# Designs tried in a protein design run: designed miniproteins, single chains, continued (4). Part 111

Each design is a single chain, and the fold is of that chain. pLDDT is the mean over its residues in the fold that is shown.

## One batch from the design tools (miniprotein)

Design m15849
Fold by ESMFold2-Fast:
Structure m15849 (fold): chain A 73 residues (1-73)
Amino acid sequence: SPEEIAEKVREHALSLGLTEEQADELAEFVREASKVLNPFQVALLVRLHALHLGATREQADEIARLVFILKEE
């Protein structure tokens, strides 16, 4: 579900070293986007959003990969 995907994204973002504020923003974004967009679209947009929030390219890539995998389930 969108809620479960968002929760996993939040936990993973924190594990990668993002702040609680960054993780919360990304989780909220993924929750809403996952209701209406396909996995590729959500992954692409969450990557861009993470970079905008100040995440590294490596952190953004890992979060996008997780979103894509979770949406394929």
Scores: mean pLDDT 81

Design m15850
Fold by ESMFold2-Fast:
Formats: structure tokens, C-alpha cells, sequence
Structure m15850 (fold): chain A 80 residues (1-80)
């Protein structure tokens, strides 16, 4: 599975309107990915990547759509 630029833009817009951290941020990312058609297993992999690497919301907000897309797709590929 590979996220599109349009899907990354939707995720980024939701993250920019959010103040969530830790487990709540991971759950938000999982829910957004599932709404975009990502399987539960793949959404869990990406959410786990964010939790395990302690990625801060402010860092995610600072990324461009293309940078966020690259990060999310790389996370999915690395979490086998």
C-alpha cells in the first residue's frame, strides 16, 4: 500500500488542527488512515512507527505534504 499526495494533504490538515500527543496522536493517525482506505494492519504499523519513534506533532506540522507522504510511506515499508 502507498499513500497518495491527496491523502497526505488530508492527514496534514487534520494534524495542523490538532494538539494531540503520544497515544492520542497515534490513534488519530490510525483513524485517518483507515478513513482513507488503509487496512487496520497497515494503519497499526504506521501508528506504531509514530509511537515507537516518539515523533512530535510539531515536527509533523513542519513537514511539507511531500515530506509527510515520504515519511508515512517509508514507515509502512519499514514496519514489516
Amino acid sequence: FILSSEQAKIIKNKLESSQLTGDNLAQLIKNLLKELGVSDEDADKIASFFKDNNIPLDFLKSLSNDELLTLLNNALKMLK
Scores: mean pLDDT 71

Design m15851
Fold by ESMFold2-Fast:
Structure m15851 (fold): chain A 69 residues (1-69)
Amino acid sequence: MKDRGLQLVYAAGFHLGRLEALGAPQETLDRMEENVKGAIDMAVKLGVSREEAEEARERGRREGEEAAK
């Protein structure tokens, strides 16, 4: 359960980071931010700590930005 929550947060962060690096419109970025927030909330319900979820988000975002290069 925790692993699934962390994977969802990472994937949402990855997509956000990639779209930011590609210069996506603010409307698209706002939707992805809501997706990331929802993924974090779900991960916390599944027993992931907020710190672990935030770390997965930042890791995903960084790797998504690198993937867009």
Scores: mean pLDDT 83

Design m15852
Fold by ESMFold2-Fast:
Structure m15852 (fold): chain A 70 residues (1-70)
Amino acid sequence: MTPEEIAQAYADSLDFLTPEEKKELAERIAAASPEVQQAVADYLAGKITRQQLMQVGAKAAKEEAEKRKK
């Protein structure tokens, strides 16, 4: 599956999010590292909790920000 498909599937699974929040979350995941994308896939497979997924996302976002800042 593409990163966009994984991100969209995860966002769609969260019925309590607004459409705007789902779109923003999907865009963030699709732009994130492969580590975050794998964590989303693992969450959808029931291997990790949502909290664990969010922690992976936060760490990966920090790493990506460091790469961009040079």
Scores: mean pLDDT 72

Design m15853
Fold by ESMFold2-Fast:
Structure m15853 (fold): chain A 60 residues (1-60)
Amino acid sequence: KVEELKKKIAELYKNNDTFENQVKLGEAIAELFKAVPVSGATAGERGQKAAELIKEAIKA
């Protein structure tokens, strides 16, 4: 779910002091990009929505 991915991204972003956590952060971001629930969206529109969700996650 999108909310679970947002929490995972926020946690990994806070604890990005290891290479392993940085890789996991990238994987979580890629999974969020795929999970964005936008009907009829182009790849660009989906990417923009995912970027907004990531920015919200790391601010919290």
Scores: mean pLDDT 69

Design m15854
Fold by ESMFold2-Fast:
Structure m15854 (fold): chain A 58 residues (1-58)
Amino acid sequence: MKEKLEEAKRIGREVAKELNADESIAETTVQMSLLVQGWSKEEARKVAEKVLKGILEK
């Protein structure tokens, strides 16, 4: 679980920087990456929300 979460955080941050995008795009990208890695839609959504808040507050 932690490995997938850390990878998702990294992907989300990189995409947000490349797109010069707002938080909503970063959240969507993290969710998509988790879905590709085999997480359920509900799990991916909840994790993306928490991960995005954690990334942006740090």
Scores: mean pLDDT 65

Design m15855
Fold by ESMFold2-Fast:
Structure m15855 (fold): chain A 68 residues (1-68)
Amino acid sequence: AQETIEAARNVRSLEDVQKLGEAASKVLSPEQVEDLTAGVRLLLKTIKDLEELQERIVQLVRAVLAEP
């Protein structure tokens, strides 16, 4: 269980979701692993969308700071 939690904390890409699925397959049924990885993929996409929005905000702030 601890290794599965560790893998979950390190999820940054779809490749990491694959590793999480492998760790979870040792303690969960195939059905539960599929549900878990599907949920994690959805959350990862949301995090990436938020990171892109953050970069847009930084660009706007940078433009304002260029006007003394």
Scores: mean pLDDT 74

Design m15856
Fold by ESMFold2-Fast:
Structure m15856 (fold): chain A 79 residues (1-79)
Amino acid sequence: LRFVSADRLGPELARRLAEFKRAHPDTRVVAVAGEVTPEALRLAREAGIEVVLVDGSDPEAAAATAREAARRLGYTPRG
């Protein structure tokens, strides 16, 4: 499992994450972002990457939301 936190998930970052997922198909990738473009969301969805949209102005809240998302996927990260 891999978490990626970003203020904004744009198409370039989404493409890099999709490439990573393609190279590591057994790795679950969760992207936590304060903003996501429609193109980035489409790319992530097609690559099997979960996108969690959170308030990017608070990185601690974003991290907490990422932990909750991982818990829902059967993982319990504690940070």
Scores: mean pLDDT 69

Design m15857
Fold by ESMFold2-Fast:
Structure m15857 (fold): chain A 90 residues (1-90)
Amino acid sequence: MKTLKVNLTLYVRDATLEEAIASAQAARDKILAAKPGEEVDLTVVAGRDEESRRAALGGIDTAMLEKQRKYPDVKVEIKNLEVKEVEYVP
């Protein structure tokens, strides 16, 4: 069984919901375009609110499920998940 490996970085900053959605859509396009057996590096951004985090992470989950459904002989897995939070320094 071929495996698509995903390296995901989530940047938590003062991102808008629109930025979170846009970054998730860009990451989705990379997941869907990736060939079986490849490794993909993805970066998504989110705000400090739950809505933007759900938009960013939910978009990735949906894209991975869509890839798995379209290519059932390919296992999609997260190899690395890194969360980076940018602190607000007044």
Scores: mean pLDDT 77

Design m15858
Fold by ESMFold2-Fast:
Structure m15858 (fold): chain A 76 residues (1-76)
Amino acid sequence: REEIRRLVIATAKVFDIELSEEEIEEIVEFLEKNPVLLESVRDLAEVLKNYKETGELKLPKNSPGVDKVNPAAKPL
């Protein structure tokens, strides 16, 4: 659990995504149920971006950088 929490915080900082303690806990619980996301930092980053845009935690559908993540709010 703490390892997942640290990974979420580190990924959020790399992509300049601000997460509250409550948001981090929600994401950590989602990742514990979907451990495949822990094997790819890219997929984790997509989940974080999607969550900030929509407030929804979902598995990425093999769509890196597509409109499902962060539609035109701030391209990297």
Scores: mean pLDDT 66

Design m15859
Fold by ESMFold2-Fast:
Structure m15859 (fold): chain A 99 residues (1-99)
Amino acid sequence: SEKDKKILEIIEKAMKEEGITREDIEKAMNSDEEPSEELEKKLANVIERVMKEFGIDLEEVLEEAKKRDKEGIEKAQELLSIVEKVFTGKPLSELTFGL
């Protein structure tokens, strides 16, 4: 609760420094259209400033996220390969003799 208040205060300060108004955010949230390129760039700058305030390197977070996504995909592909080998790769006769 107190931590959330501090986060909101830092975000509000960052938004003010980038010239983002509350109306800009409300329009983006209530619109079915993607935010303008200008607003999107300003929001990216706000996120970068907030991350720096909390001592989080945005580049490190992005690199870790990319690494986890790649490892997750590779692990899922390996599991699917094992499942295919169990159900399609070996006849039931070999499984009965291979106890």
Scores: mean pLDDT 57

Design m15860
Fold by ESMFold2-Fast:
Structure m15860 (fold): chain A 82 residues (1-82)
Amino acid sequence: REELIKRLEELIRLLREGKISVEEALERLDELQKELLKQAGREESEEQIKAREETRKKLVEAKIGKETVIGFLETLIDMLKE
């Protein structure tokens, strides 16, 4: 949990500093979501993996802004902290 929170906080920092793109942040978030499910003792099915990848592609194509991604990451951190 603490490692995952630290990685989410690092993503927010890199986005705010302009050191990574929104597209790169979404890719890293995809990996972190996989780790979150693993920590919850859950495995993703192939169908769930495909649906998640398709959603990520649509978000990249939609050109969502840096602030939107940061807000989502902050929400995930709050959920992990309980």
Scores: mean pLDDT 70

Design m15861
Fold by ESMFold2-Fast:
Structure m15861 (fold): chain A 58 residues (1-58)
Amino acid sequence: GEKLKELARAAADNAVEAGVSKEKGLKAVIEGAREAGYSEEEIELLAKEFEKAYEKLS
């Protein structure tokens, strides 16, 4: 939902500010979400929202 989209956007902002590539940032988001116990559907949403936010910021 909305909280996952906010999390993805924050992660994208942090990745861009830190000079992390989209691919590396995406892997970190997926790994972190899996470790946190998110479902595959939630991980897919996080990944899509992260990519959209990263592309808008870069």
Scores: mean pLDDT 82

Design m15862
Fold by ESMFold2-Fast:
Structure m15862 (fold): chain A 93 residues (1-93)
Amino acid sequence: FALKITETLEEMKKLVKEAKENGTSDQDIKDALVKVSRKVGASDKLIEKIRNQPSVEEAMDMTLSHVTMRILMGVISPEEALNIFKKELEEAQ
């Protein structure tokens, strides 16, 4: 049972909420999510799907699903994923 993955995803959702509360635009948050997805090995097709989502919440769900898959495949650790996510959202603020 992957409690650590669940905690990591909850922390990522918190970072998006904090960025919105700090006045980061929906477009800048979506751009940060695209950068995260690219860094964890998303295909160009997936990146375009994330860009074309109508809301931050839908773009986030798609990004987190891909990040979860990459963690489960052993390509990236939860800690590495969270560090990438935090850096890209901090740069967007």
Scores: mean pLDDT 82

Design m15863
Fold by ESMFold2-Fast:
Structure m15863 (fold): chain A 69 residues (1-69)
Amino acid sequence: AMLSAAEARALLEEAIARARRARTEEEMQDYFNLGVRAVVEGARAGADEAELAALGRELHQASKEAGFA
């Protein structure tokens, strides 16, 4: 089932928070993939593109800070 725009945004924010707490590359990859799914489903549900782009940048930054990207 597809997420609503609000559910996708909440999932993306959770993925970012968990990515920042990741202790292994495997955990980081799982949370990064979850965040990417949230962006795709959010865009399909009509979520604000600027908000999704900003959160997507935070997800990428979280992975860089953990040393995985």
Scores: mean pLDDT 79

Design m15864
Fold by ESMFold2-Fast:
Structure m15864 (fold): chain A 61 residues (1-61)
Amino acid sequence: GLEEALARLANARTGAEALEAAREIVDRFGRAAVPGLRRLLASPDEHVRKAAREALRRLGE
């Protein structure tokens, strides 16, 4: 579900993995993912933060 998809993004080790996880989140869950994506902006990982920002932008946030 959404929690597992957000966890996959949070644990992404590369920019490519983060981008794939973010695309899945946007496509499958849409705006329901906004709170979880906003929390990921605080991630220590640059790839995770960047993917979360891009996902939020695509969702109009």
Scores: mean pLDDT 87

Design m15865
Fold by ESMFold2-Fast:
Structure m15865 (fold): chain A 79 residues (1-79)
Amino acid sequence: AEEVIKRAEELIKRLEEAIKLYEEDPVVAMVAESQGVTLEDLKEALKLAKEALEAARKGDIEKAQELINKSEQIFKDGG
């Protein structure tokens, strides 16, 4: 349970940092977009990561793990 909560919290932090870089650095934004990762994809991944944290805190580890995997897929592959 705590391991999944920590993983969700770390994913949220990474996504918030990625969104900040996307908004602050035009070169980072251009490279991400060329690989199919948009700002909207990062925001959707962040939403899923936050839902995963809520599921993990409720003890729904299976749902939390699924949401983490979906969020990581969007973050790395652009949806």
Scores: mean pLDDT 79

Design m15866
Fold by ESMFold2-Fast:
Structure m15866 (fold): chain A 59 residues (1-59)
Amino acid sequence: IDGVELDRVLREVAALSTDPQIVVKAANAVLEALDSGKTPEEALAVARQVIADEEARKA
């Protein structure tokens, strides 16, 4: 993955939640997805799912 593309994906993840613990968890999930060969788009979908699950758990 290109460093510019990785930076863009991580910035989008950071914008999805105001809770820094949830953002860190989602960012780790993105890095794992990318390391396993998923596309940036697939990695962002994983991040959105992680954030939705964590926000639901928080409520």
Scores: mean pLDDT 78

Design m15867
Fold by ESMFold2-Fast:
Structure m15867 (fold): chain A 64 residues (1-64)
Amino acid sequence: DAFTLGQKAGEAGADGNFELALRYGQEGIASGGSREEVAIGAILGGAMKGSVDGAQTGSLAASL
C-alpha cells in the first residue's frame, strides 16, 4: 500500500539510494495512495533507519 511504499522510500533515502527512494514514492502515489500517506511512511521509514535526511528525501520523493 501507499504507506508501505512510503516506508521503503524513506529507508532507501536513508541508505543513500535516492533513485530508489524516488521510485518507491512515485509508486505509492500511482497506487492510488495519498501524498500524505506516502510522506508519513517515508518519515517513519527514514527515522527507523536513523536518518532524518533519509526521511526528508523520502517525503520529498512522495511530494513530486
Scores: mean pLDDT 70

Design m15868
Fold by ESMFold2-Fast:
Structure m15868 (fold): chain A 57 residues (1-57)
Amino acid sequence: LEEVEKLLKEIGKLFGKDGESFAQGTLDRLRETPLSEEGLKQVIEDVKKYLEELKAK
């Protein structure tokens, strides 16, 4: 969970309002439904992919 929050904070800092909106939405979902260890790994991978996509633009 802490690793996901760290990555989401980085996205918000680097990509402004769009990054902040993505970060807030993802954190809200994680607060509503706690994920399994596998689910957390998947979210980390998804966030990393999104970060790479944003860097490409």
Scores: mean pLDDT 69

Design m15869
Fold by ESMFold2-Fast:
Structure m15869 (fold): chain A 73 residues (1-73)
Amino acid sequence: SALEKQKQALDKAIEHFKDNPEEALKLLREQIEGLKEFLKDESADPEEKELAEELLKYLEEKVEEIEKEMEAR
């Protein structure tokens, strides 16, 4: 599914930056902002909005995980 492909791509990108958590956070925050702007568009397809909301939740969870890991250092 589109959501699964997006999650897989994000996981791969996070793994690529695992030694640079600040860069991972920057990328995730940029994606979050893009999704929030998309969700403001009242003309957007409802199914695409549902996917965007699920992806946003996933990204926010990943941000929290990385932030907690950084706080533990």
Scores: mean pLDDT 77

Design m15870
Fold by ESMFold2-Fast:
Structure m15870 (fold): chain A 97 residues (1-97)
Amino acid sequence: SHSDEEIEKAVNEAFEDLKSARELLAKEEYLAGVISTALRILGEAVIFKAEADDALAPGEFSLDLATKTLKFNPNASLEQLKQAAVEAVKAYVSNKA
């Protein structure tokens, strides 16, 4: 029901809204907060988890929709984390029954 542009806008807004928390939270909690906030902007009451995984490359992520968990490389850049959040939100929205 949401366009790719709407999803990217929601994730970008969540990243800016949580900017002050970025320095205070663990990366896992920050990324989970971004995804959950973006989903709330899109009208979805869902909580995502994020887990660091050093076996992934910095630009790679792994998403488990059943557990609502995104795995990411802890050395990923902010832009790579934003892209992972975008793809997690897209996957959730596309697979919502």
Scores: mean pLDDT 82

Design m15871
Fold by ESMFold2-Fast:
Structure m15871 (fold): chain A 85 residues (1-85)
Amino acid sequence: SAEEEAALAAQLEAEGDAALQLIRQQLAEGKLSREEALAILERIREMLEGHIAQQRSLPVPNTAVIAALERLLKRVEALIAEVRA
């Protein structure tokens, strides 16, 4: 249902945002090196790109989930750029 699709999209975005916040905190606290953080972020990027491709290949794509995953991908890419600076 549209309600279930929207709820799934919101949950995925919230979980993704929490994961990125944890990476930022661990970097700030010196618990992750820049190299370790970049390796984790590149893996998250690959996972998000794979999930977006899978969703787009479905007979009835969940557009809310695709939009949420694309927003998360942009945030991951922004954090990669920030860590590299």
Scores: mean pLDDT 88

Design m15872
Fold by ESMFold2-Fast:
Structure m15872 (fold): chain A 107 residues (1-107)
Amino acid sequence: NELLEKFRNYRLKNNLTSDKMSTKDIAKKFIKDNNLPISAEELVKKINEAIEKKHKEQGLTKEDVEALNLYQEEGLGLPELAVKLGISIEEAQERLEKLIEAGKLPK
């Protein structure tokens, strides 16, 4: 999607990260600077839909993304991850392997 690629390039060029500005505020600035006939709310919706679609195309579910966050951000081991997600150790391992295949975790 050319619009979303332009938005990503705009963020990189202007060094706009989510820790400095909300996605909605970055979207408002991008729309204004490029004189686009869309609302910031509509652009944010398209961005969120594209992120969800990308995760789905990589075969990642919401639970897979949650496993990634718990593993990377909280430093949980496999047994702790399984307990927190309410799944088996085998299912937790399969989710981590899926994240490696998707390029989200190192091999």
Scores: mean pLDDT 72

Design m15873
Fold by ESMFold2-Fast:
Structure m15873 (fold): chain A 66 residues (1-66)
Amino acid sequence: SSADAAERGVVGSLATGRPVTEEVGGRPATVTALSPDRFEVTVDGETRVAANGREAVRAALELAGV
């Protein structure tokens, strides 16, 4: 699902400390874990900041139009 793809991005970035790109709703979504309480999510050049992994998943879904 689109939510599973977004969650893989969050988990992958937390594990690597690097940006991770996953296909969310047919769009590339890049998640970057900057700290345990700060994430950046970018879809189609629009970036949103999230305070935790759950909010990062929601931001990815909203930006992807899901």
Scores: mean pLDDT 87

Design m15874
Fold by ESMFold2-Fast:
Structure m15874 (fold): chain A 63 residues (1-63)
Amino acid sequence: MEELVGQVDGLRWYLEKLEDGKYRLTLRNEKGEVLDETIHDSREKALEAATERVREIGNETDR
């Protein structure tokens, strides 16, 4: 089951648990198109990656 874990500027990050116990972090735009996809060994690592990416995009907007 995909879980929405972050959103900024029309972009959304989804987390999905894979069969091997790893987690897929997917970045989608407002149209549902996949822009980026990364695999992490744990839910915690995936959430850290999502949080860092949201922070990075937020910081770029204020330049």
Scores: mean pLDDT 73

Design m15875
Fold by ESMFold2-Fast:
Structure m15875 (fold): chain A 63 residues (1-63)
Amino acid sequence: MREELRARVLNYLIEHGPVTLEELAKELGVSLDTVREIVDELEAQGMVRREKVGGKEIYTLVP
């Protein structure tokens, strides 16, 4: 995964708080699959958490 996109995902989460995959894809101008790969890697690294709220998967920074 590209480090520039990874940094942009983290910065967006810092600035805007909990977001959906669709919101990240829209804001970063990348495919849903690309964002999913990035957030999955960040979750595996313990940097983000995934929660299901109202049928949507929401991603947040780990404190």
Scores: mean pLDDT 78

Design m15876
Fold by ESMFold2-Fast:
Structure m15876 (fold): chain A 118 residues (1-118)
Amino acid sequence: AAAEQAAIDRARETVRNVLKKAGISDEEAEKLASRTGASIEVTPEQAEKLKAAFDEAEARGEGIVLYEDDSPENLQRVIRRVRRAVEAGRPVALLKMEKVGDKYKITLAGVLLPRPAA
């Protein structure tokens, strides 16, 4: 539906804005935000800036959650973080960061939409 697409587009715009604030180029920000499963590679220095930027955006309720560890224990924590944001009525962009060799790979894992309760 048009309303769902608008919510997804807003979540993608939030991802682009956080990436740009962390010093990622416009081209790489557009690439990562373009679709679920899209990924970019960043340096360790960029990864630290991105972690800080995503943590700050999540704390402000901007509908972003970044995780690194997909252990069962950490995934339960991620589910709670996502639930908190969705319950606030915001679409949530979920991103995964993983170390690949000497660099980090960031993937847009999904966009989660709040379900109307009424």
Scores: mean pLDDT 81

Design m15877
Fold by ESMFold2-Fast:
Structure m15877 (fold): chain A 86 residues (1-86)
Amino acid sequence: EKEKLKKEAIKTLKELKEVMERIEQNPSDPEARKRAEELVKKLNEIIEEMEKLGYTEDATLLRRALSAIVERNFEEADKLIKKLEE
């Protein structure tokens, strides 16, 4: 189950990054903003499930990647995502 949760979380992070990059280019895109909110909620649910299952290190990296994306620090987010994929 860990591999499934991790893959889903990484996919969600990558989608969120793309959506946030879109918002940075076009701040008036209401569909992108709504999609970002949905992806953040989904990612938080996956992270909480991973924490509950004891996958603390991966959950911590996911929280850091999420924070980086939300803060628009896409370089840091990319580094954290690569670390998660290892």
Scores: mean pLDDT 84

Design m15878
Fold by ESMFold2-Fast:
Structure m15878 (fold): chain A 74 residues (1-74)
Amino acid sequence: MLITDPEQLEKEIDFALALIRAAVSEIAAKNHGKEAYPELAKAYRDAAQKARELGHTEISDELEKKADEYEKLA
């Protein structure tokens, strides 16, 4: 499935890149605190949207919750 469907592969790559962005923002938040929270919230929200498009509803809900939490702390 993943390797045979070019459309699904592209979406999976986009999701992976969004997760990498969230991880980088998480490191920034660890070093810079609240200053990094808006970027972290945005990164989690972007990743949640891509997870939802792939049908990963549970992962999407978890990422959206993290985005909401950091957005409130910013």
Scores: mean pLDDT 79

Design m15879
Fold by ESMFold2-Fast:
Structure m15879 (fold): chain A 68 residues (1-68)
Amino acid sequence: SAEEKIEEILNALRELIEKEPNISEDELFRFAMQLYFEKEAFKLPEEKKKELGERIKELFAEHQRIRA
């Protein structure tokens, strides 16, 4: 399902941050883009693509706050 795909991508990003807490925003973005294309997230319904994008931005912002 779309929800399962979104959660899988977000969980992979969360696990990467936990494993590599000093990961740069650029590296994290590259990994997120790789997952986005490999999982064909661009084929999700527009509402679900928006949800995924918002949740990824939230995750990135949280990581940036921790590093600040």
Scores: mean pLDDT 81

Design m15880
Fold by ESMFold2-Fast:
Structure m15880 (fold): chain A 77 residues (1-77)
Amino acid sequence: SGKEEAQKLSKERTLEFLKTALPELAEDEVFQEAIEKYAIEAGSSAGMVMMSKSVDPSATKEHIEKALKVLREVVEE
């Protein structure tokens, strides 16, 4: 189940990153909803790779939000 597997991995890796580097963002409602939607819509390893590359452990919330916006536009395309 490639789509389900990619969604699970995307969510797990994003949450692991947030809990380790930016725990406050892991609790942010807007960020949590964005992760849920992008994980579902992407359904592919490409989406996860793009998220991982766009989000550096030292990145600010603004950088992460911009990365999620880009991912959303790519998925909608």
Scores: mean pLDDT 54

Design m15881
Fold by ESMFold2-Fast:
Structure m15881 (fold): chain A 68 residues (1-68)
Amino acid sequence: SDILRRGQQLRQDMDRTYQSGIDLANQTGRQVTLQDPQQGPIILQQLLSDIDSQYSRTMSSIDSWINQ
C-alpha cells in the first residue's frame, strides 16, 4: 500500500510537471515566433515531442515500479 501511495504521488507530480512543461513550451514557441515566424513552430513541435516522450517513459517506469 505504501508503494501504491508513493507511486500515485509520483504520477501526480509528473502530471503537474508535464502541464508546466507544455505551458513553458508554448511560451517559448510564441517568443521565438516573434523573432522568427518560421522557426517558432519548429521549435515548439520539438519541445512538445520531447516533453511527451519524457512523460510517457516516466509514467511507464512508475507503473512498472508500482506493479512489482
Scores: mean pLDDT 85

Design m15882
Fold by ESMFold2-Fast:
Structure m15882 (fold): chain A 96 residues (1-96)
Amino acid sequence: MEIVEKVEGEAEDEKSGIKLKVELTIYKDGTAELKIYRNGELILEVKGPAKEAELLARIIVGEAMLESAKIMKVGEEYQPEIEKIRAQIEALKAEL
């Protein structure tokens, strides 16, 4: 299968201890393979349409950001940013 794009991203929050690694491989036929690792453990492996895989990756990263904020007990000053992340996640879910 011919690969047209391979995307790898890592995000680590030192205070919460959450580390995510996302591996997205997009193929010429419009399918993609998505692998998501949390603290070195494979938590999601899916193959399907590239758009769906990209949306799933963004949703999972956003949810991990919200979990990190909860673990860190972020103050009221960060509530606007948290609500933005929630709104973005809901919009991405609607596109699935």
Scores: mean pLDDT 76

Design m15883
Fold by ESMFold2-Fast:
Structure m15883 (fold): chain A 78 residues (1-78)
Amino acid sequence: SKELEELAEELAEKIKKYLIEDLGVSEKEAKVIGSSVRSELLLLAAELEKAGYSLDEIKKKMEEKAAQLKADIAAKVS
């Protein structure tokens, strides 16, 4: 859905900005990481939507996944 695509883009963009602004990751590297995060969140959303999860449950799981990815990436690039 458009709403889930917009959430994935928002979450990926927030992680990208954090990497550039707070951790000093290069713009090129942050763009690659951001694209990977977006794709992973969209795949998760599509799987959960097909499995019959509600929109609110999918959003919650996407936010949890984004937080986990942010923490893992930050630990590796710091």
Scores: mean pLDDT 87

Design m15884
Fold by ESMFold2-Fast:
Structure m15884 (fold): chain A 85 residues (1-85)
Amino acid sequence: FQAELDAYRAELKAWLASPENRRKKEVAQEAVDIYNEAKKLYEKYGKSIADKFLKDRFEELRAKTTPEEAKYAEQVIELLKKEFD
């Protein structure tokens, strides 16, 4: 539990040493924000509305990022889904 969180923090810090990875962090942060908003919508309005919001916002993110950045954002969202389940 705590060791896993500490390992993630250390890995993130090392990963951010690269300028390319710093750019990916910005995209990942937007993906996190999109996921958190979708989760709030799920709590208020249910799964269908939350799923549509997540899909629409992520398509917008893909349109303004590179394919590599978009793939990284997808990985962040998948990790959040696993962590919260």
Scores: mean pLDDT 72

Design m15885
Fold by ESMFold2-Fast:
Structure m15885 (fold): chain A 80 residues (1-80)
Amino acid sequence: SIAEFIAEGIRLEAELTGEEVSDEEIEEAAREAAEYIASLPPEEQAKLLARLEVLTRAIEALLAGKEEEARAIIEAAIAS
């Protein structure tokens, strides 16, 4: 679900920044974000979800120590 995808992204971001966030806070934030996204027109939902997917991928690459891969992901998204 969109909420599960957002929750995973929040967990990855917290891991990257070293921020201590509870599972409950992550679940609530993901629910609020998913509700907000669901309130947008379909075209805006698609754009925002695509941007979040790129961000999540870049964070995963950074956590894996693949800084060049993270840069390439961001560059490709900007070019699109």
Scores: mean pLDDT 78

